# Designs tried in a protein design run: designed miniproteins, single chains, continued (3). Part 39

Each design is a single chain, and the fold is of that chain. pLDDT is the mean over its residues in the fold that is shown.

## One batch from the design tools (miniprotein)

Design m9416
Fold by ESMFold2-Fast:
Structure m9416 (fold): chain A 61 residues (1-61)
Amino acid sequence: MEGVESLSEEEREVAREVALELLRVAREFAETIEEIRPDMSEAGRAQAEETIRVYERVEAE
């Protein structure tokens, strides 16, 4: 048992911040893919576009 105060509230806040940070990382990843996109085959580019679409969908909700 953890005897820390405001565990539920702080835990939820941290989890939310982590989720938001993951969205930022996904965005940076998508930008990195765009930078190396010219060296990708058609399949690679399709995969990159799908990844960006997922990020946009999550961002838009």
Scores: mean pLDDT 66

Design m9417
Fold by ESMFold2-Fast:
Structure m9417 (fold): chain A 97 residues (1-97)
Amino acid sequence: MDDPYAVRLAHEVVSRLRDILTPEEKEKLTQRILEDPSFGEELLELADNKDYDSLLEIVAEISGKKVSEVRERIREFQRRRREALEREQRRLEELLR
């Protein structure tokens, strides 16, 4: 049973960072914020200040990877997501004909 404040905070952090986090990293980050809400408050402050370098360092720490590896993975994830959306759009266009 989690503190409602910590649950809300975890949801806000994960929502703001959704494009840079894997599902596994979202779970780890959520759990850490539930254990320490002040950590979630720090992450929201970094996101509001657009301090993405510090955010990527924290993501790298929780995933056990180097910042450069996290950055490369995010680029690859964004590329695959774009391709998946383009394929879905083409299917919808064919169905609407």
Scores: mean pLDDT 74

Design m9418
Fold by ESMFold2-Fast:
Structure m9418 (fold): chain A 74 residues (1-74)
Amino acid sequence: MKTPFEILEEGIKKGREGIEEGKKLIEEGKITEGIGTVLRGIGLATDGLLEALKRAKNEKEKEELKKYWLESGA
């Protein structure tokens, strides 16, 4: 079963991949599609944090998850 940190890391990874893909689409002139892809990436990172927090065992783990998410630049 995935740990809260594994869920958070997957969300951040998918979010970063979505943002990078969206940026590439914007550079290719697909501005609307690119913006939509960036927003979806941000949503995936945020969903990862929320799901990880729901599965946290205690307040200390929740604080560690929040710190990790903030340090990731998301």
Scores: mean pLDDT 80

Design m9419
Fold by ESMFold2-Fast:
Order: structure tokens, then C-alpha cells, then sequence
Structure m9419 (fold): chain A 66 residues (1-66)
């Protein structure tokens, strides 16, 4: 949906700059709107765009515990 598209766009833009951490942070911005589904899509997009799957998974796991 639109939230997932926005999260993916932000993640891809950050990853294009070589910033996997920034890509994950962009996904977090969508989660602040109450869209955890959009955040999950953004984390997956960050991995697809060249982020480390392990690092992104750890960040997502920490988010889910919070």
C-alpha cells in the first residue's frame, strides 16, 4: 500500500547513498505514523537495496522488542 511504497522509496534513497543504517531509519519514520507493516516493507527494501541482511534483521528485532 502507500505506506509501504513511501517506506521503500526512503530506504532505496538512503541505500543509494551507501547508507544501510539510513535506509532502516527511513523505515522507522513510517512506523511513527502507526504503520508497522510499512516499516517491515521498508526494512526488507533496505536489504534488497544493498543493506546487510544481518544488520537490518538485528535493527528490526530491536524495534519489535521496544
Amino acid sequence: GPAGERAREGALRAAELGDGTGAAASAHEWSKNGDKEGAEVGYRAAVEAGGSPAAVAVARQSWLRA
Scores: mean pLDDT 59

Design m9420
Fold by ESMFold2-Fast:
Structure m9420 (fold): chain A 76 residues (1-76)
Amino acid sequence: SRLLEELEIFYEVAKERNLLTPEELELLEKLIEALRAKDWETAFELGKKVLEYLKRLYEENPEKMEELAEEIEKRL
Protein backbone atom coordinates (compact mmCIF):
# COMPACT_ATOMS: atom_id res chain seq x y z
CA SER A 1 0.00 0.00 0.00
CA ARG A 2 1.29 3.47 -0.93
CA LEU A 3 -0.12 4.91 2.31
CA LEU A 4 1.84 2.37 4.37
CA GLU A 5 5.05 3.16 2.42
CA GLU A 6 4.49 6.92 2.90
CA LEU A 7 3.91 6.47 6.66
CA GLU A 8 7.05 4.32 6.99
CA ILE A 9 9.15 7.00 5.24
CA PHE A 10 7.51 9.71 7.38
CA TYR A 11 8.49 7.75 10.52
CA GLU A 12 12.13 7.46 9.31
CA VAL A 13 12.41 11.18 8.42
CA ALA A 14 10.67 12.31 11.64
CA LYS A 15 13.00 10.13 13.75
CA GLU A 16 16.17 11.27 11.89
CA ARG A 17 15.24 14.98 12.12
CA ASN A 18 13.73 14.92 15.66
CA LEU A 19 10.43 16.32 14.35
CA LEU A 20 8.18 14.42 16.79
CA THR A 21 8.25 13.74 20.53
CA PRO A 22 9.06 10.16 21.66
CA GLU A 23 5.37 9.70 22.51
CA GLU A 24 4.25 10.90 19.04
CA LEU A 25 6.82 8.60 17.37
CA GLU A 26 5.50 5.64 19.41
CA LEU A 27 1.92 6.40 18.29
CA LEU A 28 3.04 6.55 14.64
CA GLU A 29 4.99 3.26 14.99
CA LYS A 30 1.93 1.55 16.54
CA LEU A 31 -0.25 2.89 13.70
CA ILE A 32 2.16 1.43 11.09
CA GLU A 33 2.14 -1.96 12.89
CA ALA A 34 -1.69 -1.97 13.09
CA LEU A 35 -1.90 -1.21 9.35
CA ARG A 36 0.56 -4.04 8.55
CA ALA A 37 -1.53 -6.42 10.69
CA LYS A 38 -4.76 -5.17 9.01
CA ASP A 39 -6.10 -4.39 12.49
CA TRP A 40 -8.44 -1.68 11.23
CA GLU A 41 -10.09 -0.96 14.60
CA THR A 42 -6.74 -0.22 16.29
CA ALA A 43 -5.52 1.65 13.17
CA PHE A 44 -8.58 3.97 13.28
CA GLU A 45 -8.09 4.80 16.98
CA LEU A 46 -4.34 5.43 16.56
CA GLY A 47 -4.93 7.31 13.30
CA LYS A 48 -7.18 9.81 15.10
CA LYS A 49 -4.40 10.54 17.62
CA VAL A 50 -1.75 10.85 14.89
CA LEU A 51 -4.01 13.16 12.83
CA GLU A 52 -4.52 15.41 15.88
CA TYR A 53 -0.78 16.07 16.38
CA LEU A 54 -0.18 16.42 12.61
CA LYS A 55 -2.90 19.12 12.53
CA ARG A 56 -1.17 20.93 15.41
CA LEU A 57 2.24 20.76 13.66
CA TYR A 58 0.73 22.09 10.41
CA GLU A 59 -0.90 25.02 12.26
CA GLU A 60 2.36 25.82 14.11
CA ASN A 61 4.73 25.60 11.11
CA PRO A 62 3.13 24.94 7.69
CA GLU A 63 6.40 25.72 5.82
CA LYS A 64 8.37 23.01 7.64
CA MET A 65 5.51 20.54 7.07
CA GLU A 66 5.66 21.27 3.32
CA GLU A 67 9.43 20.60 3.38
CA LEU A 68 8.72 17.30 5.16
CA ALA A 69 6.13 16.34 2.50
CA GLU A 70 8.69 17.06 -0.27
CA GLU A 71 11.31 14.88 1.47
CA ILE A 72 8.81 12.00 1.75
CA GLU A 73 8.02 12.29 -1.99
CA LYS A 74 11.77 12.23 -2.81
CA ARG A 75 12.23 8.96 -0.87
CA LEU A 76 9.22 7.29 -2.52
Scores: mean pLDDT 82

Design m9423
Fold by ESMFold2-Fast:
Structure m9423 (fold): chain A 97 residues (1-97)
Amino acid sequence: SLERKIASELTAAMILLVALSLEAPEEALPAIEEAMELVLKAMKAYEAGDYEEAIKYLEEAIRKLRELAERFPEIRELAEAAAEALEDAKRYIEELK
C-alpha cells in the first residue's frame, strides 16, 4: 500500500539522518538537526492528513540534505541517500491526493 511505502521511506530517511549525525563533522551537526526537525514535522503533518504541509516540510528537508552533500564530501553518500528516501516519500504522499 502507499501508506506502507510512505512509512518505509520516512523510516529509512530517519535511520540515515541518525547515521549522518554520528559520521558528520561538528560543523554539519546544526544542519543535520534542522533536517531531522523538518522530517519530524513532515511525519506529524502526514499523520494528521495534512499532505500539502507534509510535502512542504519534505521539500525543505531535501534541500538541506542536498546542501550538506555539496558542503561535506565525507557524508555525501549518506546525505544523498536520505534525500532520495524523502523524495520517494514525497512522491507516494502526492499519489494519495
Scores: mean pLDDT 90

Design m9424
Fold by ESMFold2-Fast:
Structure m9424 (fold): chain A 100 residues (1-100)
Amino acid sequence: SLLDKVKELVDEIRKRIIENPDMTEEELVAYVREKAKDVLSDTELEALIDFVRSMVRDVKYARELAKELGLSEEEIRELIKKTVDKHADDFLKAFEQAYS
């Protein structure tokens, strides 16, 4: 199904940003456009890109704030995972409601 393909794409996006939280918004968007070009319509792709942009911005903000608060590298990694997972869950729920 379309939802299964989107879930797979979201999982790959989650893994990529968690492994490299210094990745720029532009780098992750370029990766997503390449992976999704033959899978999603233009409207569905732009919805996925909007999710990616919002998630990356929140990850960068959370990392900056956590470093200022003196959190350990492990605590920062856990915060990034929680931030990414929340954005992914919120997006998938919204996508399912819009396209299912």
Scores: mean pLDDT 85

Design m9425
Fold by ESMFold2-Fast:
Structure m9425 (fold): chain A 85 residues (1-85)
Amino acid sequence: MEELRKKLLELEVEIGIYEIKRALNLLTEEEKRELAELYFELGEVYAQLGDLEKAREAYEKALEIYKELGDEEGVARVEAALAKL
């Protein structure tokens, strides 16, 4: 559980940095994909912690970004994860 909570903090910090860049319209397409991946991992961590509401929120944010990028594999991966919640 300590390792999982450390991962949660690491993800929240990284996501915060990318969200600031996103708000400033400074994200590249590759950085947007990285942000979607971070949100997907955040969803996985929250699901493992039993916080299904926060897991769903994180997955939905990842889904939005993958759809914006036209990343069909990313979309399918997130939809499968949401279906298992």
Scores: mean pLDDT 86

Design m9426
Fold by ESMFold2-Fast:
Structure m9426 (fold): chain A 55 residues (1-55)
Amino acid sequence: DEEQKRILEELKEMLDKIFNNDPSVNREKVIELGNKLKQETREELGKYRDELIAK
């Protein structure tokens, strides 16, 4: 989904900066984005499961 892709792209860019020792990266924000991405993925998987089991 567009929201999930946007979060993933932002997270990837921040991780690349961290691995290159860029001190401007906010690690707390990286953790927050990772948690949000996990939640979005769980919700999407739940939707597909519900479509298979019951509507």
Scores: mean pLDDT 68

Design m9427
Fold by ESMFold2-Fast:
Structure m9427 (fold): chain A 60 residues (1-60)
Amino acid sequence: SPAHRELAREINEIIQEYLEGKLSKDEALEKVRELLDRLGVPEDAKESVLRGVGDMLQRE
């Protein structure tokens, strides 16, 4: 769906900003949480996405 494509794009942009040193890990996770809240993502899915993103950010 368009909303899922937009979410994926914005999450990728946040991850790129983190990798470029423009955002801390905590700032990146907060921005992802705000996106999920804005798009009305259910709590269960929100927790799963945040866990996945957090794991990716910890590998660097």
Scores: mean pLDDT 78

Design m9428
Fold by ESMFold2-Fast:
Structure m9428 (fold): chain A 75 residues (1-75)
Amino acid sequence: SSREKIEETLKRVDEIIEESIRNKVPIEEALKRIEKVVRPLGDELAAAKDEESLQELLRLTQEKVKELLEKYKKM
């Protein structure tokens, strides 16, 4: 289901955030890694014209990006 795919994608984003902080990855590189993981599902949902799931994915991804920025500010 789209919900399960979104949850799995966001779990991978959480892993990228944790790994990026642990390894002191530059913020620009961390953001690129997040985009690389999110983009395939975004493209799939757009092709399926699943606008509701696409908007949810984008909103939740923006929340994760805010979390990343806050954690990097504390480094």
Scores: mean pLDDT 87

Design m9429
Fold by ESMFold2-Fast:
Structure m9429 (fold): chain A 106 residues (1-106)
Amino acid sequence: KSEANKLLEKGRELLKQGKYDEAIKYFDEAIKIDPNNAEAYYVRGLAYFKQGKYEEAIKDFEKAIEIDPRMKFGGYLNIALAYSKAGKKKEARYYFQKALDIFNEA
């Protein structure tokens, strides 16, 4: 798990540099080491989103939420944005509403 975190840090650095393909490779290795690391799926989803790979991004955000429900707000918001970018207006509205419902829960 410590090794997975080091790979995530290296991937995040590459992501900040716009090296999305390289970042994804590091996130893939982190996931292989710890398949239940929600953060690894979340940041790989961000990298896919930056590449315009919205379907792959959505799958990773959904997996991150499945592993760690505390990521629901940010995850649903990013899923909604990905659907919006893909032209899927109905799906985008649905996930924006899911994010809003969480925000409105005190």
Scores: mean pLDDT 89

Design m9430
Fold by ESMFold2-Fast:
Structure m9430 (fold): chain A 83 residues (1-83)
Amino acid sequence: SREEEIEQLKEKIEELLKRGMRMDDLRALIDNAPSLELFKEAVRELFDERLEEAKKQGDEQAIRKIRLMEEEVEDIIARYEEG
């Protein structure tokens, strides 16, 4: 299902974030995703969940780090869309 595909993508993105995001690794993951739309949805849900947890804990450093990672991922997606 769409929900199962999103959860699988979220797990793969999370693993890449833990290892240090490389443009080539993220591009490969996008290429293998069912659609760019679904990949963007997975990214949004993952970062929303991480931000909510950091806000719940009052961890301002974590919030800042998560937002910077989100911006970096969004930049890579934008470059991917450009070709």
Scores: mean pLDDT 82

Design m9431
Fold by ESMFold2-Fast:
Structure m9431 (fold): chain A 71 residues (1-71)
Amino acid sequence: EEKKKKLRELILRLIALKLRKIGLELDIELLKATGSKSEEVKEKIKELEEEIKELEKEIERIEKEIEELEK
């Protein structure tokens, strides 16, 4: 029923957000590996780290919703 459908949708969204986070983490690693200590590279890394923090907040929110639905 509706509860199982919502659970599946939340799990798929969680997977999508985690994959996006991995992509951003790889972008940071690439910048660290190929970039110098330039101001632009440091600024870009901070920007990506902030995006990851926002994704982590959304992931945590969805994980809580999943936990509530599993009860």
Scores: mean pLDDT 81

Design m9432
Fold by ESMFold2-Fast:
Structure m9432 (fold): chain A 67 residues (1-67)
Amino acid sequence: TEEEVEQRLREVLEKAGVSEEEIERLLELLRTNKELDPEELERFEEIAKKAQPYLEEETEKIRAELE
């Protein structure tokens, strides 16, 4: 289930045009539960803004499946 969530997140980020290198870095941070330094946090926020529309669509699909 966690692996499926990571795979879905990867697909969403790819659709948003995030590079494979940035996707792998984000997934590694999530896997290790590492505390983000200010530069990593800023990079994450930029990626999140770019991916936001795709993340919202995926979240709506999950919510609809659960309802």
Scores: mean pLDDT 70

Design m9433
Fold by ESMFold2-Fast:
Structure m9433 (fold): chain A 95 residues (1-95)
Amino acid sequence: AAEARARAFAGAVGGHLLKELIEIAESKGIAVDESDKENLLEAVRKALEYLQSENPRITPEQAEAMLALIEAYLAGDEAAALAALERLRALSQAQ
């Protein structure tokens, strides 16, 4: 029950992060095609690069963990989403 809840929560966090990054990408004039997974992931990468340029506290490792969380969410892989979220938390606590 606890592990299933943690996995479901990680999936929900991934979905929320994806929505926020899409909004950032669109605000910067990046075209987002949600029906094209590769286009969507490219828009997410560009939004993460923008966030890192505006907030130097976001490390490359944190950006990679955020991307992994979103990739896991899009794949419906809640176990991978949980692993990515735990990595992101560990990286954020190490600061």
Scores: mean pLDDT 82

Design m9434
Fold by ESMFold2-Fast:
Structure m9434 (fold): chain A 70 residues (1-70)
Amino acid sequence: SMPSEAEVLRSLGRAVLALGERALEQGKREATLEAAERLEEIARELEKLGDTEAAEELRARARELRERAE
């Protein structure tokens, strides 16, 4: 069976988060901030689909990436 749109977005969010965390560890500020921006976009779409828990988790992770990149 095909994954739901929310399942696809959750998988994408996990992948973007992993890339953002790696960028942060490598001191790649611009890449880390881009990952945070992508997480915020994914969170917005998850919230529209009613997955508020996943959206809140990704927003929290995006805030952490932004704070630690600066």
Scores: mean pLDDT 88

Design m9435
Fold by ESMFold2-Fast:
Structure m9435 (fold): chain A 72 residues (1-72)
Amino acid sequence: DAELRAKAEEERRRAEEARREAERLLREAEEAEKRGAPAEKITGLRLRAVGAEVEAELSEERARELEEQLAA
């Protein structure tokens, strides 16, 4: 149970890091747009942000599954 709890906490931590990365990339894209950066560069940053958000969701799902095992 302690091992499952530690794994759940680790996945929650990974999700938080991925969420922060997505937010950072979105802010960078917004700033790039304000500076008149090429659309291609802005689109690339936004796509990377989407990737980070997907990673966050996957880690959140893994944490939830581990938390369910702890509750069972």
Scores: mean pLDDT 85

Design m9436
Fold by ESMFold2-Fast:
Structure m9436 (fold): chain A 76 residues (1-76)
Amino acid sequence: SAKETLEALVTECLDTKETQTTDSCPCERGHRITVEPLNDHTVRITNEGQPCKFVIAALGDLYEKYPDIAFDYVVV
């Protein structure tokens, strides 16, 4: 699911402090998602193309799991 994919990328990003990318969102469009550590308390999530409703829905779950992390969501 998009939630599982995004959660895995965010967890790996926070653990490694390295940018994580997938070329295949599990939505119908299959788009690139990039997760970047901007600092110890902020992560940028970049969605290529059009906004993804599944990624947006997953952001709510990420705030619940990582309440001390700010998520910057960008569509390019």
Scores: mean pLDDT 79

Design m9437
Fold by ESMFold2-Fast:
Structure m9437 (fold): chain A 89 residues (1-89)
Amino acid sequence: SAEAEKYYNLGLEYIKKKDYEKAIDYFLKALNLDPSYLKALYYAMKAAKELNDELLLERLIKLLKQLIPEFKGETAEEALEFLEKYLNI
């Protein structure tokens, strides 16, 4: 949706500002509107990794497994590598 894309773009702007907490909030808002918005999930995981927020990373990995059951990894690094290949980025 256009609204999900706007939240995703706001998240990217906060990444540029190194405000990772606000970036995550906007990426999660994008995912709430469009649960298949894998780019928002990818950048939320990158931001959570910058914050060393292990509990949030575990929750995001669980969400990835719910969205793409083919993903069998357990770590943030595996999830990010999987999403990079899946999204061709």
Scores: mean pLDDT 88

Design m9438
Fold by ESMFold2-Fast:
Structure m9438 (fold): chain A 56 residues (1-56)
Amino acid sequence: IKKLREEAEKKGEELSREATELVRKQDYVTGSSEAVLAAGETADLRIEVRRLERES
């Protein structure tokens, strides 16, 4: 019970800190957060599509 409160508190603090830091490094989050694995593929694909859009 006490543990739950402490965990929730720490979790909230950790999340807050993480979010704040990640927000400051949005460029980093863009490639690291979710697209780290598909960063190369997703970014390349997106760039390719955007290229086609502009070139076409």
Scores: mean pLDDT 51

Design m9439
Fold by ESMFold2-Fast:
Parts: C-alpha cells; sequence; structure tokens
Structure m9439 (fold): chain A 68 residues (1-68)
C-alpha cells in the first residue's frame, strides 16, 4: 500500500524533525512565526535524509529567516 508507505515515511520524518528542532533550539531562539516555518521546513527536509543533513539545512534556513 503506497499510501501506508508514505504515512510511515512522514512519521519517521516528523520524529527526525522533532529531534533536529530540539537540538537547534539549544543554539538558536525559535519563537512564533520562525518556529512555525522551521517546523514545516524540517519535516519536509527530513524525508530521505540523515539527521546531520537535516540539522545543517534547517540551521541555514533559520539563519535566512532571521535576516528577513
Amino acid sequence: NAAQQEIDEVGKAMNLATEVLRELEKEIELKGSVLARAIGFAINTAIGKSKEEVLEEVRKYVEELLKE
């Protein structure tokens, strides 16, 4: 079932994204709209990637958001 595989992959991505965001929060203050946007980006980025790759990409994304 392709839908079940996608649900399982999204579940894994959500768990990885949560761990990455917890690590990032120790270094960078994540609040309000920046936190919300970081959550969405982290979940999408976590699909098919390692924790180190996701953490690096999310950090860069948050740095760009803070420059806006």
Scores: mean pLDDT 77

Design m9440
Fold by ESMFold2-Fast:
Structure m9440 (fold): chain A 66 residues (1-66)
Amino acid sequence: SARAELERFVAELERELFARAAETDDPAELEALLREAYERLRERFRELGDDASLAELEAALARAAA
């Protein structure tokens, strides 16, 4: 299912992000890794046609930016 595919994608993305974050002490690199992770997640939601999850992500990011 699309939900199962998304869960797998998120788990893989989190593993990659945590591994990369553990290797760096550079705040700029950490920020770049986070931006890349968000962009990959947004594109995945679009590929899956999961507009509801995409909308939730956009709303959460907007709230966090405030």
Scores: mean pLDDT 72

Design m9441
Fold by ESMFold2-Fast:
Structure m9441 (fold): chain A 64 residues (1-64)
Amino acid sequence: MKAENEAAGAKLIAEARKLAEEDPSLKKKAELMEEGGKYKGLSETPEAAKNAAAYEVLKDIWEE
């Protein structure tokens, strides 16, 4: 990814980790997000998988 996309992804990951620290139930999701977890096989690249996982974690946090 371009530097701008990498920075955006890193910020999403950092934000999700910070929110997960406040709620232990989200800690597992943050770990899966960093590794790409279940999205690793669904995405063409590891970076895309990590971004997809990060968005899913943030959606859960923002919704409740």
Scores: mean pLDDT 55

Design m9442
Fold by ESMFold2-Fast:
Structure m9442 (fold): chain A 84 residues (1-84)
Amino acid sequence: AMAERARELAPVFDGSDPVEKIADKLVEIIKKRGEAFAVIRNVTDPDALVAAIEAALKEKLDSEIEVRYARVGNTLLLYVKKKG
């Protein structure tokens, strides 16, 4: 299924990984593809983590971004798209 394929192709992180590590990988993908998916496991505060990642991405990217996320248990599914 498309959802299973998207999970397989997305970079996987842990909730204890530095925000800078997550943001740097997402910036690399967004610069090449215009959008990125990520799976982050063992997240205790998904709203705070998403806000921190969004702030880091805005600092690193010279463009507006759209961030969407979904929570499944302790796993965060993140989608970021470059606007423009």
Scores: mean pLDDT 78

Design m9443
Fold by ESMFold2-Fast:
Structure m9443 (fold): chain A 70 residues (1-70)
Amino acid sequence: GPVDEEEVAEAFGIIAATLAYKYNASPEEVKRIAETLVKEVGEVAAKAFLDHLKARGASPEMIKAAEEAI
């Protein structure tokens, strides 16, 4: 079937959020991850990253760092 670029971008964001949450990434690390997703993958990945961090109950500091990078 055709490659769904948005679905692939969402998957990158979700994987990044899962790893950041699991390994207790610092706010500075979260910001760098979000900035990298915006630059290298796109807004869909960055939004999926932020939404999934919120869904997992990431700290307010992590959420703010991701929001500031987007």
Scores: mean pLDDT 84

Design m9444
Fold by ESMFold2-Fast:
Structure m9444 (fold): chain A 80 residues (1-80)
Amino acid sequence: STEELLLKAQVLIIAAESEIFVAERSRHNPELQKKLLESAIELAKRAIELAKRANTPEGEKLIKRAEELIEEAKKGLEEA
């Protein structure tokens, strides 16, 4: 269902946010930071695919949020 797609996308976004949060606080371990940021990008990309399949205005908001997380994580990778 569209509701299931949106819920799964939201869970993936929360997971991506959590990984970025931990990466920001793991400055003493560059390898861990890189792995967390790369994982966050993957999770956010999967969230975008699920939200697109839902094809709802709520899904569009999730896509924007996930795209912002991808940009944040990419910036983190360039600074690491």
Scores: mean pLDDT 89

Design m9445
Fold by ESMFold2-Fast:
Structure m9445 (fold): chain A 147 residues (1-147)
Amino acid sequence: MEEEEKKKKEEIKEKAQKAIETVQNFTQQVSDILDRTIAGLRRGAERNPAEREAYLAAAEAVRQAKENFQKAAEEAIKLLEKGAEEPEKFEEYKEKAMELLQQATENLVRTLEEAGERVPSARDGFRAAAQEIQAVADKALAEIKKL
């Protein structure tokens, strides 16, 4: 009985650590995609003087969306850390972390789609970034769900 309880606690800690690692890797991949998008928009502003303000406004919107996503990911990690300390509530904390990451991804994809409508000449780039982020999110959330 005591051995089963210790084994369960260790198993939950391993699952929580794997989930945290998955969130960290996901957050880094999203950050890299968004940094490439922001850099592309800044170059677009230089190459398209007539649309310069629209490109720079889109770059700032993407930068703000990146900061909001990073804050949501940090909160998701904190929930998973609490789940490691309270093994009996791990599933509850995991579900809350997944919900935060799903909502953050949806908000980010929407921001990229809206930016693409405001800067039609960059629309294909925004669409590609949104699709890449969604694919990375789907993979990360599927890995966490299996834990």
Scores: mean pLDDT 90

Design m9446
Fold by ESMFold2-Fast:
Structure m9446 (fold): chain A 55 residues (1-55)
Amino acid sequence: MKKQQGDKLADQAVEAAKQGDIDKATELLRKAESLNGVDHPKVQEAGDALQKALS
């Protein structure tokens, strides 16, 4: 149950990063991390997307 919600938040974090909304992407990533854990592939993907948007 919680993993599905975290997956959605991670996907939304990627979209926010693509739009250049760093604050929203960071908030969504934090929520996804809290639900799925730091080692979850989707959380790591969202983190990488945010890092690239900052570069």
Scores: mean pLDDT 78

Design m9447
Fold by ESMFold2-Fast:
Structure m9447 (fold): chain A 80 residues (1-80)
Amino acid sequence: MAAEEARRAAEEAAADPAAAAGARAAAEGAEAAERGGSALEAGIGAGLGGIGAGVARVAGHEEAAEAAARAAEAAGRAAE
């Protein structure tokens, strides 16, 4: 579930390259954790998603920033 949320959010973040990169990292991390992989990867993905959202926000790309933030949140939940 969380990985699916992160994947959908990553597609919406595509308008800003920093948001898109961060959201992709968050989605990959969440998927790895849900497959029984490393929670650390989900945590790193969440951090990168948050950074991408911040960058997009200061650039004025609010929709991409919100999408990257949602991907980061989903990855953070998968890390727990």
Scores: mean pLDDT 79

Design m9448
Fold by ESMFold2-Fast:
Structure m9448 (fold): chain A 80 residues (1-80)
Amino acid sequence: MEEEYQKAIDELEKALREYFELMRRLGYDVTDEDIERAVKAVRNYFEELKKKHGLEEAIKAAKTAIDNLRAQVERLRALA
């Protein structure tokens, strides 16, 4: 379960970085500092969610966030 959580968080980080890189390519003012801050905030959010609601709920929420972020990336790629 912890390995599944870590994999989901790593995948979410990757999707988030792809999202911001695509935003940058589309002309949005996104810096490397903005990306690192967002990644840290997301990791902290899911760690707190895990502490409050448990590992299974955190994994479920992370997978939902990955799916939503990937859908946004695909939509943005169609515009670029």
Scores: mean pLDDT 83

Design m9449
Fold by ESMFold2-Fast:
Structure m9449 (fold): chain A 66 residues (1-66)
Amino acid sequence: MEYIEKAEEYIKKAEKALEEGDLEKAIEYLKKAVEALQKVDPSDPRKKELVERILELGKKILEALE
């Protein structure tokens, strides 16, 4: 599986964990998504869209922690 597909998979898992109120799992999956995305080639046009999605998800998790 390519790192970009792995990042998308972890983002989806983090989103589901957040919907279930499991902030610990949401943070864990978000961290794994970031790690996978860091290994994606910077010239891949899909990387930009996944970065934006990770930032949106991170913001929602931070709001849930406050």
Scores: mean pLDDT 81

Design m9451
Fold by ESMFold2-Fast:
Structure m9451 (fold): chain A 67 residues (1-67)
Amino acid sequence: GAGEAGRALAGAGLLAGDDEAAAEGAIAAGAAGGMSAEEGLRGAELAAAKGLAKAAEGARRAAALGA
């Protein structure tokens, strides 16, 4: 589904260091209800550790939508 596709894009973006792709994937997953608050917060921590500011913000927004 759309939430699963968004989570896959977010994960792939994080692994590749692609800040914009990771951010877009996280937001899409959150909007589709495909990301839990816990998953979004973990994604934000990982993105922040990698220095990916947009991805971290996207993951935090996704976490808020999953709450």
Scores: mean pLDDT 79

